# Designed miniproteins, single chains, part 24

Each design is a single chain, and the fold is of that chain. pLDDT is the mean over its residues in the fold that is shown.

## One batch from the design tools (miniprotein)

Design m811
Fold by ESMFold2-Fast:
Structure m811 (fold): chain A 76 residues (1-76)
Amino acid sequence: SAAQREKILRYFQNFVPGVGPELAQRLVDAGYDSEEALAALTEEDLRALGITDPATRQRTLIGIRAYLEELRQARS
């Protein structure tokens, strides 16, 4: 949904250094806008999305993992 896309975009912009609006938008547009899709995301997937910098890929994965942990905690 648009609300779900907005949440993930804002999270990445504010809490994941190196993931700006353009990278966050690419993730969501590629279908990485659900817990299942994000949990399955690999470094190779990020490279395919145009994230060529290894440090940015690593930081993005760490940020996604943190986001998923927050979602799991919110449901508990």
Scores: mean pLDDT 74

Design m812
Fold by ESMFold2-Fast:
Structure m812 (fold): chain A 83 residues (1-83)
Amino acid sequence: SAAVERAREELVESVATVVFLELLRERRLPLPPGAEEELARARERAERAAAELRRLAGEEAVREAEAEGRRRGLERAREFGLS
């Protein structure tokens, strides 16, 4: 359903953003302006999206979307030069 796909995409993207920005912070690399606010908002979005996806499609769908988000976040970090 469209609602499930929206919740899944939102969770994937928000988790990817969290993972990417957390890795930048952990490696003490320069953060883009507004990155701390973006990170806080991405965490909030991930929490809301996970709750909605869990309600619509169950816990397995949440775990799969979070795993995909982590993968995308790590790929973004590698592209940025984090290894």
Scores: mean pLDDT 86

Design m813
Fold by ESMFold2-Fast:
Structure m813 (fold): chain A 56 residues (1-56)
Amino acid sequence: PIVTFKEVILSPISPTARLKKVGEKTFEVTPIDDGSAEEAVKTIRDARGNRYDYTI
C-alpha cells in the first residue's frame, strides 16, 4: 500500500517490509515473506526507533 506520514522521516526502517520513497512523506510499503501489509506498516520506525502517525 501507499502510506503517507504526518512528518518527514529520514531513513525509515522496517524489519518486515521493503520501503520505496514516492513522495516527501509518502512510501510504497511491500511486506517481506507474504506478511500482512497492515502489520508491516506498524513496524516502520526512524533510525532512533520513533513511530510516526500515518494514513493509507
Scores: mean pLDDT 76

Design m814
Fold by ESMFold2-Fast:
Structure m814 (fold): chain A 69 residues (1-69)
Amino acid sequence: SMEERLEETRKRMKEVADELIKQGKSLEQIGLEIARVAMEAADGMTDEERDRIFALAQEILQEVREKLK
């Protein structure tokens, strides 16, 4: 389901972000990797489903901004 895909993608994005934070990567570098994960997850999806994936990416990026302050 789309809900299961969103939770799977959220978990993957958080795992990627946490790993890159541990490696001392910049917000810009982390943002680019989160965008890559979002684009891969959204491939073959409808416009509505893509919007939900990119909204999730923005949520994760906001959490990263807060952690890096």
Scores: mean pLDDT 84

Design m815
Fold by ESMFold2-Fast:
Structure m815 (fold): chain A 79 residues (1-79)
Amino acid sequence: MWGQEIADLVEERVKDLTETEKAWLEVIRTSTNEDDLVKALELLLQAIDDEELRKEIAQIVLEKSTNEELKEVAEKELK
C-alpha cells in the first residue's frame, strides 16, 4: 500500500518526528477515509522541511493514488 511506503520513507529520513507527526503517518498508513488521508497528507507535507523528501512523497501519491484530491495536494507540492 502506498501509505506504508510513505510512512517508511518518512520514518527513515526524519529521525526527530513529533508525536503529532507520527499520528499523521498512522492516518496515512492505516486510514480508509479519503478526507482523513487528504488532511493528514497536507499537514505532513507542511511539517517536513526536506524539500526532496516532500517531492518524493508527492510522486508516490501521484503514481499510486486514485483519489483526485490527494493527487491535487501532491501536484501543488511539485510546483
Scores: mean pLDDT 82

Design m816
Fold by ESMFold2-Fast:
Structure m816 (fold): chain A 76 residues (1-76)
Amino acid sequence: SAADLEALLAELERLSGQRLEGAPADWDAFSRLVRFLERHGATLDAAQRAAARALIRAADVSDLQRGYLLGLLEGP
């Protein structure tokens, strides 16, 4: 649900010490999560990335959303 996606974003922000800034208020929760990971995912250290992976895997989100978010976290 949108609430679960927003909760996941809040957990990732807390874990990283980073905030999603400048995103439009009308963006859906998934788009905001994607933006956060695109902007801040590469700045996570190994321990933060492992914790973020665990949070995404444990989140009550769709398998499609989960797979996409994990792909962004791992990056090329």
Scores: mean pLDDT 79

Design m817
Fold by ESMFold2-Fast:
Structure m817 (fold): chain A 63 residues (1-63)
Amino acid sequence: SEKMLEMGREVVREIGEETGDSRVTLAAGEAVRRLVDEALREGREPSRDEIRKAGEEAARRAR
């Protein structure tokens, strides 16, 4: 849904602002997009916490 996409964009923006690293931000964005796509395919809406956790996890791995 539109709300999920907006939440994902907001989380990725926050991570980008915190890290200042485009590579880390890209990794977080890819993870968030993948989570949202999978959840929509399963007919569920991920929470903001799930989206944030996925982004932060990917950001940590990319550092």
Scores: mean pLDDT 80

Design m818
Fold by ESMFold2-Fast:
Structure m818 (fold): chain A 79 residues (1-79)
Amino acid sequence: SEAVEKAREAGKNGDPEKAYEATRQAGSPDEAVKAARNAAHAALESGDFEAAQKVSIAMGRAAREVAGAPDTGYGAVGP
């Protein structure tokens, strides 16, 4: 999906704000969770741990807002 791809690229570039905006554009909660995971993974693969931390925080907030329901941390994602 476009939101997942944009979030992944933003994560790879270490841009938490772009990752946040891309995840918020997801059309469903499942897509938002996938976008958050892909962005965090891409940031880690780039080797920028400080950027990965910032991206992870931003992605968690964006995923919660798309879902419209509070959840704590990187919990279990639905099958």
Scores: mean pLDDT 71

Design m819
Fold by ESMFold2-Fast:
Structure m819 (fold): chain A 87 residues (1-87)
Amino acid sequence: MMSDEEITLEYIEVLKKLAEEKKLPQEYIDKIEEIEKEFKRTGDSEKAERKLVGLIVEGMEAGALSDEDVEELNKRFREINEKAKKE
């Protein structure tokens, strides 16, 4: 079983990878890295996940993330959750 910390770190990595693949602005990538840094300092998974959701919404509102990109993120997050249940 994966820890909440490992799950949250994989969520952060998935968003970072998608942002890099789509060549999103460096400012957006920097915001992802700030969430990762704060999470590594605090261990607060709920706060980190809430901030990640806020960043995804910001990306959609800015036109940087499409509905298809959000569906891909949701798919990758589901795969992480399924992996977390494997022993």
Scores: mean pLDDT 80

Design m820
Fold by ESMFold2-Fast:
Structure m820 (fold): chain A 85 residues (1-85)
Amino acid sequence: LEKKIEEAAEKASKKTGLDKEKIKKAIERVVKKALELGEKATIDDIIEIAEKEVDKTFGKDLSEEKRDILVEEIVEVAREALEKK
C-alpha cells in the first residue's frame, strides 16, 4: 500500500506540478478514511472524501483541471486499498 501511495503521489505531482509530499499525505489521509468506512464505502463517498482533502490541502488556488487529476489519482488508490485479495 505505501509503495502504491508513493507511486500515485509521484504521478500526480508530475501531472500537476504540485509538491509530491503534500500529495502523498493527502492520499494517505483519504485512504485511511476510506478504510475506516470499509465495505460501506461507496465510490461517491470516496470521491467526496478526496475532494474535501484536496480542497483542504491545496485550497482555492488549485485549478479545476489539477483538482480533478488529484481526486482521480487519490480515488484510484483508495479503491485498490479496499479490495481484499
Scores: mean pLDDT 77

Design m821
Fold by ESMFold2-Fast:
Structure m821 (fold): chain A 60 residues (1-60)
Amino acid sequence: MSEELWRAVDLAVELLKKAVEITVLKNQLPHLTPEQRAEAEKRIAELKAEMDRINAAIPQ
């Protein structure tokens, strides 16, 4: 039980970290140059893909 719980907590923490980074990047988008915006959008897409992988690994 403890091992499964800690694994779930670790995955949830990783999801939270990525969600926070996406939120920060999205909030910055209106204040970025077109070049910086393209980089931020690419990073957001990468973070979303990583979150999808982590979410698929969480047992239900």
Scores: mean pLDDT 78

Design m822
Fold by ESMFold2-Fast:
Order: sequence, then structure tokens, then C-alpha cells
Structure m822 (fold): chain A 68 residues (1-68)
Amino acid sequence: MTLYRGIVGEAEGAPSPEEAIEKALQNAKKLAEEKGYEVVGVIDVTVEKQPDGTYAAGVLVLAKKELP
């Protein structure tokens, strides 16, 4: 049986939107792996410019886990 769930990764203080998204995605993958899930796709991406000129991002991924 396959279980699916959404997992959110976040990042802050990045010098560009692209770096913020990349770090958030890496954090989402790390959280998925720690929970025994495999990332199968990206559902949503949000990016915000912070008052200090850096960028924050959130990435929602779809992750799966195979059960015996």
C-alpha cells in the first residue's frame, strides 16, 4: 500500500528568490527522508521578499511511502 502526504520545506535569508526556493526544496526533501517518504513532485511554491532585502520561500511537495 502506498501512502501519500504533503510536506512543507521553508527557507529564509536567501540573496535571491531562486536560492530561497532551492533551499526550501532541499529542506522539504530532508524532512520527507527523515519521515521515511520519497518526494514525487512539487505542488506549490511561495516566495516573499523580506524587509532586509533577502528572500523567504516555502515549497509544498507531494511525498510517498510504501508499506509492506
Scores: mean pLDDT 87

Design m823
Fold by ESMFold2-Fast:
Structure m823 (fold): chain A 91 residues (1-91)
Amino acid sequence: MEAARAAVEAGVRRLETESGFERLRGPEPLGVTPSGAATMVALLRSKRTGRLVAVLAVAGGSPEETGALTAELDERLRKEIGASAVGLTVA
């Protein structure tokens, strides 16, 4: 949990500082995967375009599991709110 939160915070800070995004929500727990990996998510909006991006971190999972969860979240958010997702694997 701590490592996942730190990874999301680092990703959010980078997007805020380098890409002109603003934080709307998070970091907050999204749940625990069937494998027991902890997930943490934050939602941001581009100040320039209004585009929504979610930053997902998975702690205790594999890179493959992170990729699968990120793809699932990306597909769901794209349908629900027009947002994309970026995944971070916490080693």
Scores: mean pLDDT 75

Design m824
Fold by ESMFold2-Fast:
Structure m824 (fold): chain A 81 residues (1-81)
Amino acid sequence: KEEQELANKAIGYVLRAIGAELDGDYESAARDYINAARFYVKLGEKDKAIEYAQKAIELAEKHGVSEDILNEARKVLEEAK
C-alpha cells in the first residue's frame, strides 16, 4: 500500500512538472521534479531519482531558477546515488 502510494505521488509530481514546463513555469517544474526524485529515492528507484533530479538541475540552470531550488535538486541527486 505505502509503496504504491509513493509511486503514485512520484508519477503525479512528474506529470505536474511537465505541465509546469509547458506553461513556462520553470520554478514550479523544478520543484515538482525535485519532489518526484525524492519519492523515487524512498521507493529505491535510483535510476529514476537520478533522472528527475538531473532534470531539475538542468531546468534550474537553463532558466535561472533560484539558488535554493538548485541546491535542493543537487541534494536529492546525492541522496539518489
Scores: mean pLDDT 86

Design m825
Fold by ESMFold2-Fast:
Structure m825 (fold): chain A 64 residues (1-64)
Amino acid sequence: STEEIRERLIKRINELIEKHPDLSDFVDHAKAVIRYVEQNDISEDQAEHILGQLERLARSLESL
């Protein structure tokens, strides 16, 4: 269901935040994405895309 997709995505985004707590800009951005997800219907494909983008962003910032 849409609700289960949203809950799973939010959980996984929060796990990324916990993994990178020192990346303040990333944390702020990820929290803004959670707010968007809470207010909008998200498909499974959109959820995978959003998570992938956040994972790549965190990795890029960590590598600097």
Scores: mean pLDDT 84

Design m826
Fold by ESMFold2-Fast:
Structure m826 (fold): chain A 58 residues (1-58)
Amino acid sequence: SMEDLVREIIEENREKSGREIVMETARRVASIPGATDAQIDEAVRLAQRLVREREARR
């Protein structure tokens, strides 16, 4: 699922800033063959939400 993919990207990049994680998420989803702009936007919004949740629970 998109959430599972985004969670994997966050874990792989957990030492990076939230901004860098969001940018890496956009890059990785955009590199998937057939990925639409809507899917990239969904992944970015999800990454932003999950990064905020991580930082808020710290």
Scores: mean pLDDT 81

Design m827
Fold by ESMFold2-Fast:
Structure m827 (fold): chain A 74 residues (1-74)
Amino acid sequence: SSRTSRQVGLVIRAIGAILDKDYDAATESLRRLAGLLSGKAKEYAEEAARAMEEGDVDKALELLNQAIKEDMKS
C-alpha cells in the first residue's frame, strides 16, 4: 500500500541519515514515521526520535526495531 511504501521510505531515510551522521534528518524521519503509526508502534517511534535527539543512536535503532515489530503485529 502507499502507506507501507511511505513507512519503508522513512525507515530507509532514517538509517541513511544516521550513517551520514545527519542526526537532525534522522530525527525528522523518525518523527514522520511516528505520524504514520498508531498505538505502541507510534510510542516506540516517538521514543526513537527522542533517543536520537539525546545522541543515543544505539537506543534509537533498538526502539525503531521495536516500532517495526509492533506495527507488523497489526
Scores: mean pLDDT 85

Design m828
Fold by ESMFold2-Fast:
Structure m828 (fold): chain A 86 residues (1-86)
Amino acid sequence: MSLREQIKLMFPGVPDELLPDVERLVELVGGIENLTLGMLALYLREVLGLSLAEIARILGLPSPRVAAHLIEQAKVNYPDLVKQLT
């Protein structure tokens, strides 16, 4: 299975045009096994400027509030990643 196929299986709502950027994120975090939902939510917000509602839709989250919570947790847990993505 390719890395893109693995990303699509984990996050089926990610559009194909974003796959190269998500692959780059996978490299930054040291492999697909290290990629968390929060890291991806953070990337979609900080790099692509997507709304919380769009992020919730892409990641299959129950609400924009859950997307906001994941992003704030990711900022606390992965400050070096925040710096690398922005």
Scores: mean pLDDT 81

Design m829
Fold by ESMFold2-Fast:
Structure m829 (fold): chain A 89 residues (1-89)
Amino acid sequence: STLDDYVARARAQIPALAAEAAAALPTLDKEELLARIREEIAKAKAAGDEERAELLELVRRGVETGDAALFEEALTLLLERSAEKARAA
């Protein structure tokens, strides 16, 4: 199916996308990125999506501390969760 094909292609790209984002982390506007992440955490909490909120908190921590490895791992899990929810919908 088209959705299964899309999810499969999206999942195949996740490691590369997460690695690119992590490599770019030192060059990003940290304050703007943190503000956006905090907004997304608030939205996830308002929606009752505790798992998404926890993953976003790990992304925030990676950005805040400059921990590229933590950022990459948390972003990978967040993207994989998003792809799985898109498949299930």
Scores: mean pLDDT 80

Design m830
Fold by ESMFold2-Fast:
Structure m830 (fold): chain A 72 residues (1-72)
Amino acid sequence: SEAERNRRLAEELARLIGEELGLSEEQVKRLTEIILETNFDLRALARRISEEFGVSMGAVVRAIMRAMEALG
């Protein structure tokens, strides 16, 4: 289903972003839910990551860009 594909993509994106930001396994699981809640809106996603994990917007944007590059 589309929902299952979206969850898998969100999990992969969360893992890559989490690796760049040094997030814990629990934070990566939370990030998966944030990605799904923001429907892959990168601007909204970056803001929520910064707010919930206390990471600077610059670091978040860099992590997202690197994750997107790794996914193709």
Scores: mean pLDDT 88

Design m831
Fold by ESMFold2-Fast:
Structure m831 (fold): chain A 85 residues (1-85)
Amino acid sequence: GDATFSEVATNTTDIPVTAKLEVLDEKGNVVASTTSGPIAPGESVTLTVTVKDAKTGTYRLKLQLLDANGNVISTWTSPPFTVKG
């Protein structure tokens, strides 16, 4: 079945940023991704990403904040978790 994940991204910088949420499989491959619109300084958005027909296995979430040029300025990665299909 499908697996859906949500994370809150907060812009702790003084510039507008975009947030990118990726689901990584056990090998570190990106299996699903979503990107926010612009987030003003001090604002938060919730990103939701769905893995269609998710396989049973170990996954991680990766959240990145990107500047206006697409440069990664912040990265967070979750502990591993198990999805049962």
Scores: mean pLDDT 85

Design m832
Fold by ESMFold2-Fast:
Structure m832 (fold): chain A 80 residues (1-80)
Amino acid sequence: MKSPKEVEIFIGASIGVLRMAISVVKRNKEKGKLSDEEIKKMQEKLLKKLKELRDLAQKFNASQSILDDIDDVEEDVKKV
């Protein structure tokens, strides 16, 4: 059984990793190293991970700050 604090720490760490992944995708897009199809596939994978984190956050009643961070990262994925 996971405590709410453990879940928030896990989600926070996962958000950090996703933010780094988005930065790498954006940088490679700007350098012309990724096709539009590759970018779309990466967006779909990142959005799926974010949905899983949102579902976990809601299940364990994570703070509004964590939910807001997930929403912010989701918008960043859509901007790639």
Scores: mean pLDDT 82

Design m833
Fold by ESMFold2-Fast:
Structure m833 (fold): chain A 93 residues (1-93)
Amino acid sequence: SAQQAILQQTVNEFVDIFEEVFGELTPEQRSILARLMGRVIERARARGLKTLAEMLEALVEEVEELIKTDPRIPKEKGEKIVEKLRELRKKAE
């Protein structure tokens, strides 16, 4: 479906950004990524998000919360992920 295609594109874009910022992911980082994507998918379903731009905006919100609450993600790297997600969102509009 179109929504599943957009969700898969969002997942792929986010994985690429995460790997660009962190390099080879640790098991802990992969676990964080999986949980974060789960929250975004749940939010997309709850809010009826349909576009890549809307999905990327939801990801920015989740990453900003993660930086504040999860000490396993260094603030500098989390902020770099947010910056890259915001750049992609502008291109998706």
Scores: mean pLDDT 77

Design m834
Fold by ESMFold2-Fast:
Structure m834 (fold): chain A 90 residues (1-90)
Amino acid sequence: SMEERKKIAKEVRVLGEKYGLSLNALFLADVFILNTKFEIPDEPVPLSYLTSKETQDLYKELYKIFKPYYPDKAEVLARNFAFNLKAASE
């Protein structure tokens, strides 16, 4: 639901701020989660793309956020958000 997506967006923003993600990366996360066309990719980015410990820790924390709402897609969402948000912050 939209209420669930707003809650997820808030949790992702708080986590992203904790990890020092840029305002641009935080904005992109918000746009993706709150978009009425919220589309979850079928394929996760490979774990090998999460090369830093910080990005791996971000991935694990994102997984905890997504898992209660999207149990079947939490892995895809967590890996892709961790990779893309870190890339957007650089």
Scores: mean pLDDT 82

Design m835
Fold by ESMFold2-Fast:
Structure m835 (fold): chain A 68 residues (1-68)
Amino acid sequence: SLDADIDAGVAVVHLAVNLTAARTQGNKEAEKVYREGLDRVNAAHAAGDYDTMLAAAEEADKKIKEIE
């Protein structure tokens, strides 16, 4: 559980940093993807579902590759 907790924390920071960067750069498509990803991570965190937190971060990164 500790490793999952650490990975989940890293996923939150990853999405938050990339969301801020996308907003600063005016990249509306990336901003939407990272914002929606962060919303999913926060919902999963509230439910105590750390596997879903990681999956949500990975899905956001996958969507970014599809639009770039």
Scores: mean pLDDT 79

Design m836
Fold by ESMFold2-Fast:
Structure m836 (fold): chain A 69 residues (1-69)
Amino acid sequence: GLPAVEAGRKKGEGKPVAVEIALTLRGIGAAIEAALALQRGDEAAVAAAARDAGVPLEAVRAGAEELLK
């Protein structure tokens, strides 16, 4: 049952600890990519990083700006 397996994976995203850490790392990865893009002056790549990670652009940009301080 492919749909049942995928439903189990999505339910795993709501599980605390390991899955929450993985989702947090995904956001951190997007912020790092956005920081590298901002260093290049590439705002389109910042938007792409946010879209790929499924994180709001403002949150990714704020994280990137903190990483560049």
Scores: mean pLDDT 66

Design m837
Fold by ESMFold2-Fast:
Structure m837 (fold): chain A 98 residues (1-98)
Amino acid sequence: MEKVKKVEEELLKLVRELLGEEAEKELRKRIEEAKKFVEEIKEKNPERVSEETAEDLLINLFVSSALQIIAEVRPSMDAEERARAAEAMERMEKLALE
């Protein structure tokens, strides 16, 4: 839980700093949907989905959601904005690997 919460807070901060408050709100919505999805999987497979597996799945879904939001707006970005987005995406991907 503590690792998941830390990743959630860092992703929300990165998205807000890059794309603003509306993008942060969209990410919060996708994060809540991911939490619900993982809880449903855990409920259906309680003996097969460990707490560690559920946490890793949540982190990967949160990172994927943030990356997708950036990807959706990337075509409207200039070269400098794309460079900032690429740096943010790299930081987000590292959160999934740690």
Scores: mean pLDDT 82

Design m838
Fold by ESMFold2-Fast:
Order: sequence, then C-alpha cells, then structure tokens
Structure m838 (fold): chain A 102 residues (1-102)
Amino acid sequence: MELDEFEKLYRELAGRVQAIGLELRDLLERGEVTEEEAEELARRRMRELAERFGIPEEDAEELARLIVEAVRAHREGDEERVEELGRELERLIREIARRLAE
C-alpha cells in the first residue's frame, strides 16, 4: 500500500535525522567538537542522507540547519524553541518522505 511506503520512509528518515541530532549533542556536551565542526558534521551527514535517498540538496541543507539550531536550543535550555524546531523538522521530513513515496 502507498501509505506503508510513506510510513516506512518517514520513520527511517526521522530516525536517521534524530540519530544525527543525538550524535551532535553528545559530541558538543563532551567538548569533542566545536560548534563550527558540529555544523560541518551536520551538513556532511545530511548530504550522505540526500545521496542515499535522492533528497534535493536544498532540503538536505535545511535539515542540517534545523537540527543544528535544535541542538543549540536544547543546550541553551530553550524548551519552547526545541519544540518549535522539532515541529519544523517533522514537517520537512514528512514532505520529503511523501515526495519520495510518489
């Protein structure tokens, strides 16, 4: 069913984006990377996802931007901003998954 393909793609992409965010958060909390290095890592990870799933470069760059801002907001204790950015990420991932399932 078409909905099953969309659901699988959405869950896989959402899980991978979340894993990238958790990786960035862990590295920054441990002091193993600078904020600039974390931004570069996010861009690299999202480009790898784009190549694997056929996501446009523009969407990959936006995913990298949103996840970096979400990690920063979390580190600053801005729970409202984290929730807002989480909703934006969910919306973008859902749109990407929908296009890939077509």
Scores: mean pLDDT 84

Design m839
Fold by ESMFold2-Fast:
Structure m839 (fold): chain A 110 residues (1-110)
Amino acid sequence: EVEIPEDLIEKFQNYLLTLKEENDLETLNRLQQFIDYSNGALDVPEKCKGVTVEDLLSGNNEHIECFLTNLIEYIKLRSEEQDIPVETLIRSLLPKADNDLINELVVLSN
């Protein structure tokens, strides 16, 4: 299992705060759709199955770690199965994310 660095958790928290401040409901709903997909399609630990976008926005580090772990697993599987570059998948799943967040997720997903 990938160990999520504390600085990545902080970068993702800042990304979520930006989405909330901009009232980007489309992107927030897309993140919720990914969570719902993960719970049905990935081997998600029981402690992570009840996590919602509202939980992520609360700033709970464990919930964010759950989301990022599932995201990285999905990106690895999808990239390998469909020959799609890791960076392309990350950018499609996390609109408006800065390059620092994208680059760190690329490193962890390779």
Scores: mean pLDDT 81

Design m840
Fold by ESMFold2-Fast:
Structure m840 (fold): chain A 74 residues (1-74)
Amino acid sequence: MERARKVAYEIMRMFMQGYSGVDIGKFIKKAVDDGVDLRDLARQIAEITGMSPGTVYQAITDLIALAELLEKLR
């Protein structure tokens, strides 16, 4: 899916530019809320990074959870 691939590329660029895990988690959450399938996103990132899709899926889920937690603590 073109949207998932574009979001995957933006996530990788954010990591390379030194964005915080919270900012990246917020970006991922917004993309998922906008209709991007989390499994498709994990596959696209896995293809870019050479990681397994399952590992990427867990990492993305953890980043979203962290961003939500820290938003409530502010």
Scores: mean pLDDT 81

Design m841
Fold by ESMFold2-Fast:
Structure m841 (fold): chain A 85 residues (1-85)
Amino acid sequence: SALKEQAINLAHEIMERASEAGDGGTAELAVEIIQGLLRTNLSEEDLKSVIDLLEEAHRRLEAGDFEGTREALQEALKIVKEASA
């Protein structure tokens, strides 16, 4: 799915940026989201929600708001984890 690919690409960008900034915790959250997206089939609605949260996380990360980034990633991960196979 194009939306699934978009979500994975956004999470990968966040992972790389967080790693470059030395924030291993944020990078680890992004990895968990990628792994979850690869393991499960989310609805189009859930994928759009995850994408919105990843875009918010990316904006916050670029602004240096590391706490806000983690909050957005944790919300995205919650959606991914709640999507049962």
Scores: mean pLDDT 86

Design m842
Fold by ESMFold2-Fast:
Structure m842 (fold): chain A 73 residues (1-73)
Amino acid sequence: MTEEEIDELIKNFEKLVEAYKAGHIDKETAIEQLKKFIELLEKYLQDPNLSDETKERIKKAIEKAKKFIEELK
């Protein structure tokens, strides 16, 4: 996975959060999409070819997504 693909995933996560806050998607859909996002990022975090900077960005994105899911419960 490239850094560009990771950036696109994070951008899509931010758009998902905005869509939920705007009322365009329901809570169940938001939680399902966020869980899939976390699973993908955790899988890519195991890639030894990623830079330390990219790994840190992934970790922060995972934490932010997990926090948002807890807020939705």
Scores: mean pLDDT 79

Design m843
Fold by ESMFold2-Fast:
Structure m843 (fold): chain A 63 residues (1-63)
Amino acid sequence: GPLSPETKERLDELLEEEQRRLVRESLSRPISNEEGRKRLIDLLKEKFPELSEEEILAYLSTL
């Protein structure tokens, strides 16, 4: 179903935090786009266990 506004805001905050972490990590170790994307999906699944992988992927596709 559609994400609640509160859930979407939390997803947006976590994406911003993880993107900053990935940028920092890339300065010490090269990260592939595939590795970064997988880490984001895994993080979102851990933080939002109520969301399916399909819902997470649908959310990411709207960005």
Scores: mean pLDDT 71

Design m844
Fold by ESMFold2-Fast:
Structure m844 (fold): chain A 69 residues (1-69)
Amino acid sequence: LSKLLAEILSLSVELAILKEKLKKNPDDAKVKQQLDEVQKKLDKVMKELDELIKKLEKEGTLGEVIRTE
């Protein structure tokens, strides 16, 4: 879980940097392509997170993990 959350954070930071570059150079097709690639990677990691949550729920441990808020 923590590793997937760290990956999401890392990809989110990379996405923010690319968006900042695009604001300064709106006509940069390469930056637009990189933004699309990073977004797709983020979507993949989010899917992996959802699958991990389902596995933890099936093992009966998810409730104990979330209980403390």
Scores: mean pLDDT 74

Design m845
Fold by ESMFold2-Fast:
Structure m845 (fold): chain A 98 residues (1-98)
Amino acid sequence: MEAEERRREEERKRAREVADEMARYANEASLRALELADAGDLEGAREAVEEAIRKLEEMAREAEETLSPEDANYVRTMAGAGQGLARMALAAGEIALR
């Protein structure tokens, strides 16, 4: 019982650490995409967003291999949110160039 609770706490802690890293990465990538778009570098902005989407997908896949299904689903949800943020940043940058 205690050993299973400790494993669950460790997995939950790892899931939080991965989610925090994903959130930080998605925010940094979104700001970079906006900066590149503001500078007129739409290709660089698209590349930054594509790289962010790929990295977040890779992190979610690793979580699916190492975490419980419940914790992996939480990380997958956070990956989707981060990918959405990056896509919205690109769209905002494209609109600003009108």
Scores: mean pLDDT 80

Design m846
Fold by ESMFold2-Fast:
Structure m846 (fold): chain A 61 residues (1-61)
Amino acid sequence: MPSRLEVAEAIVDELVAEYNITDPEVIARLRAVARLLAGNPAATPEQIRRALRDIIDHELA
C-alpha cells in the first residue's frame, strides 16, 4: 500500500494539474502542508484534499 506521504504528495500533484498551478512557491507550500497533514494518522485523504483546496483558493484569489 502507498504510504500516507505518497498519498498526500499524489493529492498535491492532482490539484496542481487540476488548477494549472505553475508558481513554484505555491507548489512548495502545498507540499509542506500535505506532509504535515500526512503526519496525523487521523487525517483522511479527503481532509488533506480539502485543506489543500482551501490554500489554493486563498493563493489564487
Scores: mean pLDDT 80

